# Designs tried in a protein design run: designed miniproteins, single chains, continued (2). Part 17

Each design is a single chain, and the fold is of that chain. pLDDT is the mean over its residues in the fold that is shown.

## One batch from the design tools (miniprotein)

Design m4566
Fold by ESMFold2-Fast:
Structure m4566 (fold): chain A 92 residues (1-92)
Amino acid sequence: MMQEIEDEANIALIRMVLAVLKITALNNPNMSKEERLELAREAAELIAKILSTLSPEGQKRALEEIERGLEELSKVDPELARALREELERLL
C-alpha cells in the first residue's frame, strides 16, 4: 500500500526521464554520437538507481514503462534509443 504509492511516484520519475530524452532528441536532431552516448549513460544510471528503490512488482511495471519509452524514443532518435537500451542492459 505505502510501497505501491512510492512505486507509482518512482515510475512517474522514470516516465519523466524518458519524456525529457524524447524532447531533447526532437529539439537536437544533429546531436553527435558522443552526445547521444553521454545522455544514454546518464539516463540509464538514473533509471537504474530508481529501479533499485522499487518493489519486485514495481520493477516489473517500470520495465514495461521503459520498453514503451524506448519504443517512442526509437521513432524520434533510433541511435539514442539503442544506446539507452545497451546501457540499461549493462547496468541491470
Scores: mean pLDDT 84

Design m4567
Fold by ESMFold2-Fast:
Structure m4567 (fold): chain A 80 residues (1-80)
Amino acid sequence: HMEGEEAMKELIEKLGVKEGFEEALRQGKLGPEQILAGTKVLKEDPNASPEEAIKKWRELTEEYRREFDELGRRAAELGR
């Protein structure tokens, strides 16, 4: 919630999108969904503004979180 998102916003605003994401990853403040979302943002639009990068990162983080939750549920159901 607050810790990972706040750290990412602060670091991106201070260091730029790529450097901010790399620093947040180095500090261990990101969950797996947040790491995947950040990687995708950097790959698809490395020249995005901080505001656009943060917006896209939030949307992708939510999407990956839903996918991981669904995958976990399906695995639990099928594995008994």
Scores: mean pLDDT 75

Design m4568
Fold by ESMFold2-Fast:
Structure m4568 (fold): chain A 87 residues (1-87)
Amino acid sequence: SEIQELMKKAGEYLKKAFRSNEEEAKKLVGKAGDLLVQATRLAKKKSKEQALVGYRMIVDFAKEATKKFKSTKPVMDEAVKRAEAIL
């Protein structure tokens, strides 16, 4: 499904970010966040429960990214806010 494709691509960016320098990681986690927000919007069109799963994935992703690179926190906080606004 389109949602699964977006989530898979976001996971690829996250994995690459964790192997990158901090500057590149900020760019990659931003891209991953955008894809997860898009997936959450599409999921909400199907059900609130599916949207909630997408939101939880963004929250977990944000925690992992900011734990490794504190400078990603503003970008990830924004992605979490955007996903929460969809719910």
Scores: mean pLDDT 81

Design m4569
Fold by ESMFold2-Fast:
Structure m4569 (fold): chain A 95 residues (1-95)
Amino acid sequence: EEEERRRAEEESERERERMRERARELQERGEEVKEELERRGRELIEEGERLRETKEGERLREEGRALLGTARLLDELTEGVAEVAAAVTSVSLRK
């Protein structure tokens, strides 16, 4: 029984480490996607500015702003993932 308990504790620690690593991977991927959305959003706004007061220029600026807004939301979501991972890995009792 004592050996079984020690093995179960080691397995629990490995599972917590896996959850931390997964959370880190999700944060890194979120940052990459955020940067791509910000870059694309800026490109669309710049192209829209080049087209000036045309309907196409207005559409591109709106689309660019929407991408920048999505990037901000993704940043908030990656922070949330970090908080959840921290909460899960702080659990000392198994149910």
Scores: mean pLDDT 74

Design m4570
Fold by ESMFold2-Fast:
Structure m4570 (fold): chain A 65 residues (1-65)
Amino acid sequence: SVVDRLQAQVDSIMASDAPTDDQIFRLDVMRGMVHIMHATGVLSDAQYQALTSRIDAAIAQLRSQ
């Protein structure tokens, strides 16, 4: 599913050897994409909440390093 692919993408970004700023940038781009997908009806409210919560938690974790 599209949700599974987006979750895998978050995991891939978090596992990368990229600089923290680059990881945050990529996650922020994903958050924008997820917002547009929800606004256009591609994602349900539940899927949107799950994905944004995951992305926001990942960004918060990286900013705490």
Scores: mean pLDDT 87

Design m4571
Fold by ESMFold2-Fast:
Order: C-alpha cells, then sequence, then structure tokens
Structure m4571 (fold): chain A 64 residues (1-64)
C-alpha cells in the first residue's frame, strides 16, 4: 500500500497525463481510494482535490 503522499503524487501525475475527462476522474478516484486505504482520510481528501485541480488545469475536467 502506498503512503498517502505517494498516492497523491501518482494520482496527480495520472490526471495530468489522462487523455480525457473520464480517465482524469478515474485517476482522482484512485488517488482518494489509495490514500483512504492507508488510513488517513484528510490526506485522501487533499489528494483528491489536488488531482482534480490538475485535471481542471489540463482542461480535462470542467471547473465546478
Amino acid sequence: VPSPEEARRRGVEEARRAENGEEAELAIAKTYLLSADAGDEEAARQAGREGLEAAIEAGLVKPP
């Protein structure tokens, strides 16, 4: 199981590399799940948010 920090980094990188919004959303969800599995809910929320911001900046997901 990766640390919450590793999960965050992987999720953000995958979101930025995603070819479309669906892949970006899956990368964000994966980051959240991996961080939550590590037992840190706050880190999981932060990782998900950072992944979402990266996807929005890349133009893969529409801002809320």
Scores: mean pLDDT 65

Design m4572
Fold by ESMFold2-Fast:
Structure m4572 (fold): chain A 78 residues (1-78)
Amino acid sequence: MKTYTLTTADGKKVEVPADLKAILDTLKKIMEELGWSVSKIIAAILDLIGVYIDAELEGKSEEEILDEIVAKANELLA
């Protein structure tokens, strides 16, 4: 079973299953724990949904889509 790692700006690492819902749910929890505002969390999730839609339209595999989403999530957490 493949997992991804989400890394916060303070260096905390969280493993998450290779599943879009699990990634988004875990990311939301991390953002809430970091004290992000509701509006900032919503904006971040919408950015990730945009990455998903664009990658799907480009015909990328599920693994490639999840790799791009996790890369963007780590960029947003930095």
Scores: mean pLDDT 82

Design m4573
Fold by ESMFold2-Fast:
Structure m4573 (fold): chain A 64 residues (1-64)
Amino acid sequence: SALEGAELVERLVRTLEAYARNGGDLRATAEALGVSPATVSRRLGEMERLTGLSLEELVAALFG
């Protein structure tokens, strides 16, 4: 649904924002979000697949 899609996008964007704020440090990002590093890695990979952009391109597009 549109609501489920919006919630997924918000979660992925928050993960990317935390990743950027922590200088690409996966462990620090996981601590900031209260999740495992594996969860952060999975979310970032999902965002790359959904957008077709690299993490560097996503960070630049949203936070550059």
Scores: mean pLDDT 80

Design m4574
Fold by ESMFold2-Fast:
Structure m4574 (fold): chain A 66 residues (1-66)
Amino acid sequence: MEEARKAFEQGNYDEAIEILEKEIPKAKAAGDLTPLAELYITYRKKGNEELAEKVLQEMEALNAAR
């Protein structure tokens, strides 16, 4: 997770997305919204609104399942 934040802070959004995507399956299994929230922010920074919206919907689904 820390590596994804570092990449994001350096403006390396593609690397941040790649790292976050690897964390998503584990996060979904654990009900952890952190990687999804960071992925949402990263997609918004890149201007990928459709992908950001999809991530937001995933976060809402996980939050509702708590």
Scores: mean pLDDT 77

Design m4575
Fold by ESMFold2-Fast:
Order: C-alpha cells, then sequence, then structure tokens
Structure m4575 (fold): chain A 85 residues (1-85)
C-alpha cells in the first residue's frame, strides 16, 4: 500500500514522505512517531509517548513538543497528517 505522511510544523515548514509498504493499521501511528522523532535527531520511540485520542487520531510527544497524528485510508492509499500543537 502507498503511505503518504505530511508533517506540518508551527513555523509553516512541511515535510512530506511517500512510502510503499504493507503495514498493519496498528503500526501506522508508530511509523509517524518514528519519522517525527527522526526530525528531532532521535531513533527511539517509547510507546508511552503515543496517546490515542480517538479511532484515527493520536498524540505524540517528543523533545517537549506535541504532535497530532491523523490517519485516513483512501482505497489503496493511507494519508497520515501530522500537525505540531
Amino acid sequence: MKIIIKIKEKDGKVHTYEIEKDLPDALLPLLAAKLIAELHGKDIVNLGDIKQLSENVFEFTVDGKKYKVTIEKKGDEVIITVEEL
């Protein structure tokens, strides 16, 4: 499946990633958290830093910053939108 991840920072900077990989739905928040952590120079994600707010919405905390992660499935595509809070 095609996974498109857009990370929007408060300063208006946008990072876009496109990944062709089959992942279980449960691992999609972890993938987003890993990419956010990599932007902060970190290679490790603790599950305790990921909070589920609803079925498709998660919060991830890294380096004192909070990010809202929203996951949408559109046919064969997964769109993950990440916004700095």
Scores: mean pLDDT 82

Design m4576
Fold by ESMFold2-Fast:
Structure m4576 (fold): chain A 75 residues (1-75)
Amino acid sequence: MSPLDIVLQEVVKLADQLNDQKRKQRAVEIYNEAKENLKKYKETGDRRSLIEAESSFGILLIDLSVLKRIVTQKS
């Protein structure tokens, strides 16, 4: 399982705990975009696709950090 898959699973888990369907949907969309860009990079060597995938992964990490903070504040 890739780090990207692990981060998505944690974001989805926390969003579900908060009943935040909008954040869950957004995370899935960003994850799919990152996977598509990683695939393009592996097949073509296009560094722009790698940068886009890294950007999407960074956004997911920020969303994970935000969700963890919200859950901690509610506990």
Scores: mean pLDDT 84

Design m4577
Fold by ESMFold2-Fast:
Formats: sequence, structure tokens, C-alpha cells
Structure m4577 (fold): chain A 81 residues (1-81)
Amino acid sequence: GPTVLTLLVTAAPEARDAAVEAVRNAPGVTGVESEEVGPDQLRVTLTAPDLEALARALGAALEALSKLPGVTGVRLTRLEL
């Protein structure tokens, strides 16, 4: 069934749109929601059709986020199966 993962991304304000797009453009992602939860803190929730797609999406998203100069941290906070 669909899987949902919530990430806490530490991103400078100028990097937030790029951070959300990096997650949205990850292969297998079917939905993305984002919310500012503090200074330089962005909660990003991604949806994938199954756990295999989620694993591929997470790998690609983390690689893309690691290349953004305004992103300094990513924490996995919640996984819903």
C-alpha cells in the first residue's frame, strides 16, 4: 500500500524551494507536502506507492539535498506503512 515518510530538513530560506523540488523530483514520489516549522527548519512529507518506491525515492532525494549549498541537515522523523 502507499507509504508516507516525513523528513525534517535544515535549510536556509533561499534553499527551501530547491529542497522541496529535490524531494518532488525523486523517482517514485507521488506526493509532497511541506511546512515551515522553525527558523531554517522545513518539514517535508513524501508519499510513494509502496516501500520499494519509497526506498528509491529516499536515496535520490538525499543525494539531491546533499548537493544544495543551503541544506545542512536531513532527519527522518516518521515512516507510515
Scores: mean pLDDT 86

Design m4578
Fold by ESMFold2-Fast:
Structure m4578 (fold): chain A 89 residues (1-89)
Amino acid sequence: SELQKEIFEAIREIVKEYLKKKGITSEKDILEAMEAIFKNEVSPIITQEELDEILEKLAEKFREMGYEVELKEVTINGQKVKIIDIKKK
């Protein structure tokens, strides 16, 4: 789906920019961080706080692109995490 491709590229761009601020530019580390976000799992590279910030930035970007975005909280391994639900208007 074209939408799925746009979502993937948007996530990749935000994750790359976020990790670059931490001095992380390795493609392997970026892909690992993206996989953790897609699976809503904890990563050695991304803390829970950083994951929450990335999800908020993703929500903002998708809203700017004209999508309806809802953030929900779920519990994973005793920690509350936010998940992103993206719908076309």
Scores: mean pLDDT 68

Design m4579
Fold by ESMFold2-Fast:
Structure m4579 (fold): chain A 73 residues (1-73)
Amino acid sequence: MTLKGSSEDNQEANDIVHRVQQLVQQGDFDGAKQLLMERLKLSESEATKLIDLLKTNPILASMEILKKVTELS
């Protein structure tokens, strides 16, 4: 069964969150920033803010990423 919207958004958001968290855990903050800018269409300042949130408040950062993916869809 093919479905567009929330389910696809959640899968895309989870993929982005996992990749960004892996990059942050590896110390590749530049790679994480570029990924956020590319996939979520964020500005550099917005991506930097999300990276800072992932380091200090990963739950809030994950929620913000999920919200951005949903808004783009």
Scores: mean pLDDT 75

Design m4580
Fold by ESMFold2-Fast:
Structure m4580 (fold): chain A 62 residues (1-62)
Amino acid sequence: SLEEALAGLSPEQREAVRKIAEALNIIGDELPKILSLIRQGKYEEADKLAEEANKRAKEVLK
């Protein structure tokens, strides 16, 4: 489990893992929508959604 994986980490390392997990969740939530747009041939809309997801993920990692 995630908690077991975190058990040996320092508080600073645990905080870093939590931020990374949050950033990955943002991207993971948007990925199915991006793929749906690509299947519809809406490449420009897919690119814009990917840019917005990346921006939100970067904000979490600050």
Scores: mean pLDDT 81

Design m4581
Fold by ESMFold2-Fast:
Structure m4581 (fold): chain A 88 residues (1-88)
Amino acid sequence: MDRLQELIGKLTPEMARKLLAGIQEFGEELEKWYKENPDASPEERIEKAKEILDKVTKKLKEENPEYAELFDKIGDELKKHIEEGIKE
């Protein structure tokens, strides 16, 4: 949590809004996939969540290349939260 908040705090207000829009898109795609795959294992859920997050992160980096490294670090921290939150 602390590391993720630290990284987000390095974004401008405009970039933070773009990240929030990306997180919302991630949540909507993940919810749709869960509804279509109710029998998915915890491992499958983690893998799919990471796939959708990578897709959202890639789009943010392509649209905002000057912040690409920061979005990569934020994406990596979000993946850790996904793995810890679903696995435990």
Scores: mean pLDDT 79

Design m4582
Fold by ESMFold2-Fast:
Structure m4582 (fold): chain A 119 residues (1-119)
Amino acid sequence: MAKELLDKVIEYARKASEYATKGAEAARQGNGDEAAKFMELASKYMEKAARIARELAELTGDPEAEQLAIVAESVSKIAREGAEAMRAGNYDEGAKLFEAASRTARIVAEQAEALRARY
């Protein structure tokens, strides 16, 4: 059960990282609408990852699962802020937020993989 929940966190975090990377690329090309769309997807997948990590923390009492949920929630917020920056025409700020979201989503996936190895 715990491994299955972590497999979903890994999947969603990886998808979020991929979409954030695509969002950053679209932002550099000046395609704000496409960039915002990719960051909304990244935010949605990290929100799903955070929810599952929260469920794992409640089931196990594992402080590492709690920390995983907190970081995933943070990435979802950064992705949302990136999408808002794009819609406001702040392409440079949006691109920086997208790159930060992509890097941290990858860290969430790696932390979930390490946690999975303990179960």
Scores: mean pLDDT 86

Design m4583
Fold by ESMFold2-Fast:
Structure m4583 (fold): chain A 67 residues (1-67)
Amino acid sequence: AEEAARKAGEGGAKGGLEGGRAGDARAPTVSGQVAEHEARLAGADEEGARKAGEMGYEGGLKGVQEA
């Protein structure tokens, strides 16, 4: 479900942003992996899970840049 992937990606992006801002240099990778995993558990297909992971990764990158 595309909605489930979007929700997981948004959660990962938010978590990555907060973790990156707090000084966690791994926030992009960790948030990407968590978002992808959560999207899969929520019933997203492989492409949806990948997109959720990309959103989490981008959020983490932004957080690290703002730290």
Scores: mean pLDDT 81

Design m4584
Fold by ESMFold2-Fast:
Structure m4584 (fold): chain A 109 residues (1-109)
Amino acid sequence: SLKEEIKKKLKKAKELIDEAKKKLKNGGPVDDVIKLLNKAIDEIEEAIKLAKEIGADKKLLLEAEILIGVAQINLGVAEMFKDEDVTTLLERAIELLEEAIKLIEEALK
């Protein structure tokens, strides 16, 4: 079912976010953290597309899309200034993506 496909994509996004968190805590390369979070965004955006097809709550999906947009801005700034300490920008992007996933899960109820 489309609902199971959406859940699979959100699960993959959570796994990618968890890997990004572990790399960030261990002082791993900023580029690797950004790549993982961009892959998580791709999975979340595909989940939103499928959620729209099954008639999930449009307001919650719009709120999730706004949070993803802000996360993308934080990741873009982190990529531009990666020679500086960008930890706070990456942590903020992670929080926004986790909030977006919760909104999509609520939209599916």
Scores: mean pLDDT 91

Design m4585
Fold by ESMFold2-Fast:
Structure m4585 (fold): chain A 66 residues (1-66)
Amino acid sequence: IEATQQQAQAFKDKLLELIKEKGKPPSSEEIRKLGQEAGLPDDDVEYLSSLSNDEVLAALDETIAR
């Protein structure tokens, strides 16, 4: 993904907080909304919203580790 490390970290923090609050994986719509709120590019948001929760976290971790 083309998101900055800071954007990826912000999205990951929001995503983990949502998972903690609900106790279940977020929906594709929730992932899209959180990605937009974290300032991710639209293409990255659409890509991540098509993935499973575990795949989203893996993609974010890869971006943060760049």
Scores: mean pLDDT 75

Design m4586
Fold by ESMFold2-Fast:
Structure m4586 (fold): chain A 63 residues (1-63)
Amino acid sequence: ADPEKVKAAAQKAIDALDAIENPTREQQKKIIDDAAKDAGASPSAVSKEMRKLSLQEFEKLLK
C-alpha cells in the first residue's frame, strides 16, 4: 500500500470520528473499513496509522 494514501485515509477517519459525539464501535469500524478500501490498504494498517497520529496530537498537547 502507498504510505501517503494510508496516512490520508487515517486522517479522514479521525476527522469523521471526531465529527460524531460518542461514536459506536460499529460506526468506528465502518469508517475505518471505508477509508481502508479507498486507500487500497487493510483496515489494520489504517487503524495503526490513526493510533500513531492520535499519539502525536496528544504529545503536542502535553508540551
Scores: mean pLDDT 75

Design m4587
Fold by ESMFold2-Fast:
Structure m4587 (fold): chain A 96 residues (1-96)
Amino acid sequence: DAERQRWEAELAALEARLEADVARLAEVIRKHGTETLSENARKMAEEAEALGLPEEVAELFRELAERLPGMTPEEAARAVAETLLRAARILLEALA
């Protein structure tokens, strides 16, 4: 199926871009540390609660903020990406 093959190629290209973005974020974290990311994750949890978003979204950002200081730059970058994707999934499901 040519349409499925095109979709799989587009998905692979998106995954490659996400891996490149994670690698770039890891480089930024290596230079600057995780302190600002941890503070921003905590603020995102507070904003999610203030906006009345699902409680699971706020919990994801609070957990991320607590875990970030103990992570390597590569672990921290991946944790940020995974948290954002998980939060997006929860929000999309809530809108369905």
Scores: mean pLDDT 80

Design m4588
Fold by ESMFold2-Fast:
Structure m4588 (fold): chain A 140 residues (1-140)
Amino acid sequence: SLTKVSADEALAMLQQELNASTLNKKKAFDAIDVLARKGTDEQIRTAITLIESSKSKDKTDLLIGLTGELARSKRIELALEVLDYLLQNYTLTKSQAFILKSLLLFAKNIGNPDAVKALAQHILNNSTDSYAKEAAQSIL
């Protein structure tokens, strides 16, 4: 159970895993879950910076996971901020785009339809990723 882990401890856990020669995905996602539920906006933005500055081949998966956990925590504005960052900087696999579509539909359904539509329009106008565009088109 992660109920006793603080946001500061979770941020330190994430940083430790990102600096490891082999990333422990379970530990990294556990840290992301705690940060999404307990972290301040600034701590979440620090987590994005730590993920981005890492050399991990799992950066895209971690950013998708952070988006999902923020959406589940009803922190939709931050979820959309992470998602915009992800789509500006990375090309998605078909599997990653399917997860992204599911997260965008979830965010739309729990009360931020205009923000989700604006982000989907941004993806369609600015992304060259065919799978990301298909995901965006499906939620408009």
Scores: mean pLDDT 81

Design m4589
Fold by ESMFold2-Fast:
Structure m4589 (fold): chain A 55 residues (1-55)
Amino acid sequence: MALAQEHIAEAKRLFEAGDHDGMALHVQRAKEAAPEMSGEEFARALGATYGRPVP
């Protein structure tokens, strides 16, 4: 869980810096670190990290 959160935070930082390749890599690593999390739950976690709501 903590590892997945670290990857999500790093993905956000890379997205803000314009490094979309690095962002995608860390998103994938976060999914691998939290395989129990549903796609919807993962999207919500990413949305919260990026400061926007997700359905």
Scores: mean pLDDT 67

Design m4590
Fold by ESMFold2-Fast:
Structure m4590 (fold): chain A 68 residues (1-68)
Amino acid sequence: MSEKEKLLKEFEKFLKELSLSMTPEARAEAQRLYVEFLSQAESMSVEEVRKLIEETKERLKEIRERSL
């Protein structure tokens, strides 16, 4: 498995775990953000993907907080 594939799998696991405490509306918003992330990540280096994952995690946490 490539380093980039490992990062993407770890991020997908994070999203799945986070989504367990989200409303259906928040999950839909999170899924849209994840699709946008995947499209951007496809052309990025490993280090750029790491940075984008951290930025996207913060946005996902904000979406989850609105579910609580």
Scores: mean pLDDT 82

Design m4591
Fold by ESMFold2-Fast:
Order: C-alpha cells, then sequence, then structure tokens
Structure m4591 (fold): chain A 60 residues (1-60)
C-alpha cells in the first residue's frame, strides 16, 4: 500500500531526525538552545508514536 510505504518512510525520517536532535542535546551548553531541542524531541517522539499506532492499525 502506498499509504503504508509513506508512513514507514516518515517514521524512518523522524527517527533519524530524533537521533540527531538527541546528539545536539548532548552537545549543547546553551540553556535556550537546550530548551528548543527538548521541545523538538518531544514533538518528534509524539509524531513517531502516532505514526506507529496508525501503521499498526493499517497492517492489521
Amino acid sequence: SPEIERLRAQIERDEKELSEVEKQIAATTDPREGTILLIQKAALEGAIAVYRDILERLEA
């Protein structure tokens, strides 16, 4: 299904972006930058969870 393929690709992209954000959090010494990165991390984790839930329902 094209929909399933797009969701899998989106999850892969978001997981790669999450990994990079986590590296940036570990490297940052700026509290303002750190706060922005934590917000980005939370948004990516939420998006991945939602996409995985949708994917599981579509594959059932």
Scores: mean pLDDT 88

Design m4592
Fold by ESMFold2-Fast:
Structure m4592 (fold): chain A 99 residues (1-99)
Amino acid sequence: MEEALEEAARLALELLTDPSEEVRRRAEERIRELREEIEKEEPYSERHIELGIARALLEIALGVVRVDERRARRAIAEGDLEKAREIVGEEVTERLLAE
């Protein structure tokens, strides 16, 4: 794999396994950087396609995390802490409860 795609895959995996605020912020910053790099590349070049895939991978991973966090917040609001823990795990559930 190209370096940009490998980096995006590693960050996406980190985000899906440890959806901390810091990892989420890093993913959002990398998406922003990839958008800027895409704008500078020749359309439909191999590099342009690679950067597009890398951005899409990170946006999908971040979208999954955001959907899961919304589902967990809903479960907490309904008093179902066990369901929240099943969706996002113990540590993220405790963070959401502290808000």
Scores: mean pLDDT 79

Design m4593
Fold by ESMFold2-Fast:
Structure m4593 (fold): chain A 87 residues (1-87)
Amino acid sequence: MLSPGEVLEAVVEAQALLEETLSPEEVRRAMHMLGVAVEELYLGRKVPSPFSREEILATLRRIAELAREAGRDRVAEILEEIAERWE
């Protein structure tokens, strides 16, 4: 099971990675979707979202792919585990 500290570190690194390639609006959207999955899965909190579960899962897997392409293998592994557990 991932520690809360490992999850938080992965979220912070994911945001930094997205900020390098995406617009501020796209970063906010992607981080909102990641936050929905993380808050529900690890904190038991329901976050209101206009996005479907399928859209959120696709976004999480895309962020993991970008992390792996950037050589951030541990971040990718954590995001892939979040997506799998939230599915």
Scores: mean pLDDT 81

Design m4594
Fold by ESMFold2-Fast:
Structure m4594 (fold): chain A 81 residues (1-81)
Amino acid sequence: ASVKLSDFIKELPLSPDLKSRLLQLVVDAGLSLDYPLSAADVAALEHFARTGTVLLPEEATGRWLLEALQALQAEQLGVVT
């Protein structure tokens, strides 16, 4: 069984602002909030929630998720693109 993206994000120990921004980035990427997360996607999100950093990309991790987490990491550091 796969975890839904929106349900998993709600349970992550992230600030409300980070959760809202991550959900916005998912929508901007054209993905459903009910998108089924892979085990690699779950691991990447848990790593980000614990460390505030992007887990090294693995083949099974979705490119969209890595890009979203990289954008959030940059925003937390105050980087303007």
Scores: mean pLDDT 72

Design m4595
Fold by ESMFold2-Fast:
Formats: C-alpha cells, sequence, structure tokens
Structure m4595 (fold): chain A 78 residues (1-78)
C-alpha cells in the first residue's frame, strides 16, 4: 500500500504536480481505490490536478484514463 502511494505520487510529480499535492492526491486515490469507489478516485485525481494548475477538462480526461487503466489492470473494482 505505502509503496503504491509512493509510485503514484512519483508519476504525478513527473506529470507536473507539486510533490506535496501529489502525495496527498496519491493517498486519497489509494483510499478510494481500496473501497472500489471509482468516482471517488476520479474526483480525488481531478481535484489534485486542478489545484496543480491543470484545466478541469484536462484533469477530468487524465483522471478518467487512469481509472479505466486501473480497472483493466485489476488494481480496482468497477
Amino acid sequence: MEKFIEMLAKELVKGGVPEEIAKETAKKVVEYGRKGDAEGVKKALKEGLVESGFSEEDAELMAEDYVNFAIAMGFMDE
């Protein structure tokens, strides 16, 4: 769990998210993902990306792509 939070935070930082926001976003995403709450994961990612300066449209597309990938790979439930 902790390792997955670190990996996700690192990927967000590579995408242009500040380290502090990336860590908080990664924790929320993992928490919602463990509950199988795809909408919660999408919302947490979108909020973190918007806070980091991404547009709402770009943030929503990025969050949706991540959720679809995570479901396809079995990292979270539908």
Scores: mean pLDDT 74

Design m4596
Fold by ESMFold2-Fast:
Structure m4596 (fold): chain A 62 residues (1-62)
Amino acid sequence: YVGKVVRALHTVPKMGPDDIALSEGEEAVVLKEVDDDRLEVQLPDGETGIVPKSYLEVVGDA
């Protein structure tokens, strides 16, 4: 998933201090795979954070 563009399938709330909130349809670039269930992503504005992989779809390469 590193270097992929992902899109939020649903609104993702910020649940923890290292998490990032995403609106449905928002796209981000994957920076790291944190574990099997979580990705670290970067938004177009440069904000970074962790999101659940299950809420995302891969839409392309960054």
Scores: mean pLDDT 79

Design m4597
Fold by ESMFold2-Fast:
Structure m4597 (fold): chain A 58 residues (1-58)
Amino acid sequence: SEAAARARAQALLDAGLLDEAEAAELEAALVAGDYRRALAIEVEAGIRALVEGVEKSF
């Protein structure tokens, strides 16, 4: 649903994993049913967060 797409994008924005533009793209992809694009956005954000976590450890 559009409400679920908006809630997912907002949750990742609030967590600092996505910026406003990335969150808007994720919401649009989810609303359009473009799950491959939505997954790519989330995976890239997750990898970025993991890399930043490793960098802070050294």
Scores: mean pLDDT 85

Design m4598
Fold by ESMFold2-Fast:
Structure m4598 (fold): chain A 117 residues (1-117)
Amino acid sequence: GVAERLAAKSDLPKPHIERVIDELQKRLPVEWEKNRALFEKAIEAILNIPEGETRTYGEIAKELNIPEKDIWIVAAVGAVLLELGLGGHRVIKKNGEYDWEKLFEEGQEILEEHRPS
């Protein structure tokens, strides 16, 4: 499954990857289903940032060819990883600071606006 493929490409054990996926599915179930491939790419990219290094949301989005409208996916994955202590601190804004809790709330609000009527 997804967790097995991501664990094979990262330093995180499969149970930790499963926990990340479960938390994203719990908080963003519809958005996960619609953007599953982008969430998987974002998880892989963030987990492959070397220890002691950082990347901006924009740098990851550019590397993965994620449209600007979908940069929130990188931010949401980073926030969940930060809450779980699994390397989310390696993804930052260009200015080096971000309210990760607020970012996740803002991400959910943006997604509700884009749900089909």
Scores: mean pLDDT 69

Design m4599
Fold by ESMFold2-Fast:
Structure m4599 (fold): chain A 68 residues (1-68)
Amino acid sequence: DPAQRRREYRIALAWLRYYQRTSPEVSTEQAIALIESLPLSPELRAELIALVRERGLDALIAHLEGRT
C-alpha cells in the first residue's frame, strides 16, 4: 500500500530528525535502536537499518526526505 509506505516514511523521518536535533552525536547503533522501536513494517525497518549501517544517518534522512 503506497499510502501506508508514505506514512511510515514520514513517521521514520520525523523521529530521526527529532533525535538528530536533540542528540547531535547520535551513533549508528542508537539510530538502529530508534528505527527498531518505530511502528514500521518489518521490510521497511530492515531497509532503513541497512541504509543507516552502510551510509549513515544523514544519508538515511536525505533518502527519506526524497520519499516524502
Scores: mean pLDDT 80

Design m4600
Fold by ESMFold2-Fast:
Structure m4600 (fold): chain A 85 residues (1-85)
Amino acid sequence: SLDERVQAVRELQSLLRELRKKSGLSVRELAELLGLDDPSTLSSLLNGEDAGVEELTTIAQGIIEKLPVSDEEKQRIQQLLQQVS
């Protein structure tokens, strides 16, 4: 449902924000690591601003690949990505 999808997006944004905090990277440093041209796009997404599914997917997959993320956190991100797609 739409409500379930909205909840999944919000949970995904919250989880990605927490993973950045745990990494010790600034938004700028994380954006550079993910190959993003504009760190403001990442900042807006992490702060819960509206983001497209393609952008959420790209950022979430990049975080899984490049940050020290636990197996439980990886599984949760993958589950949330299935719910938002």
Scores: mean pLDDT 84

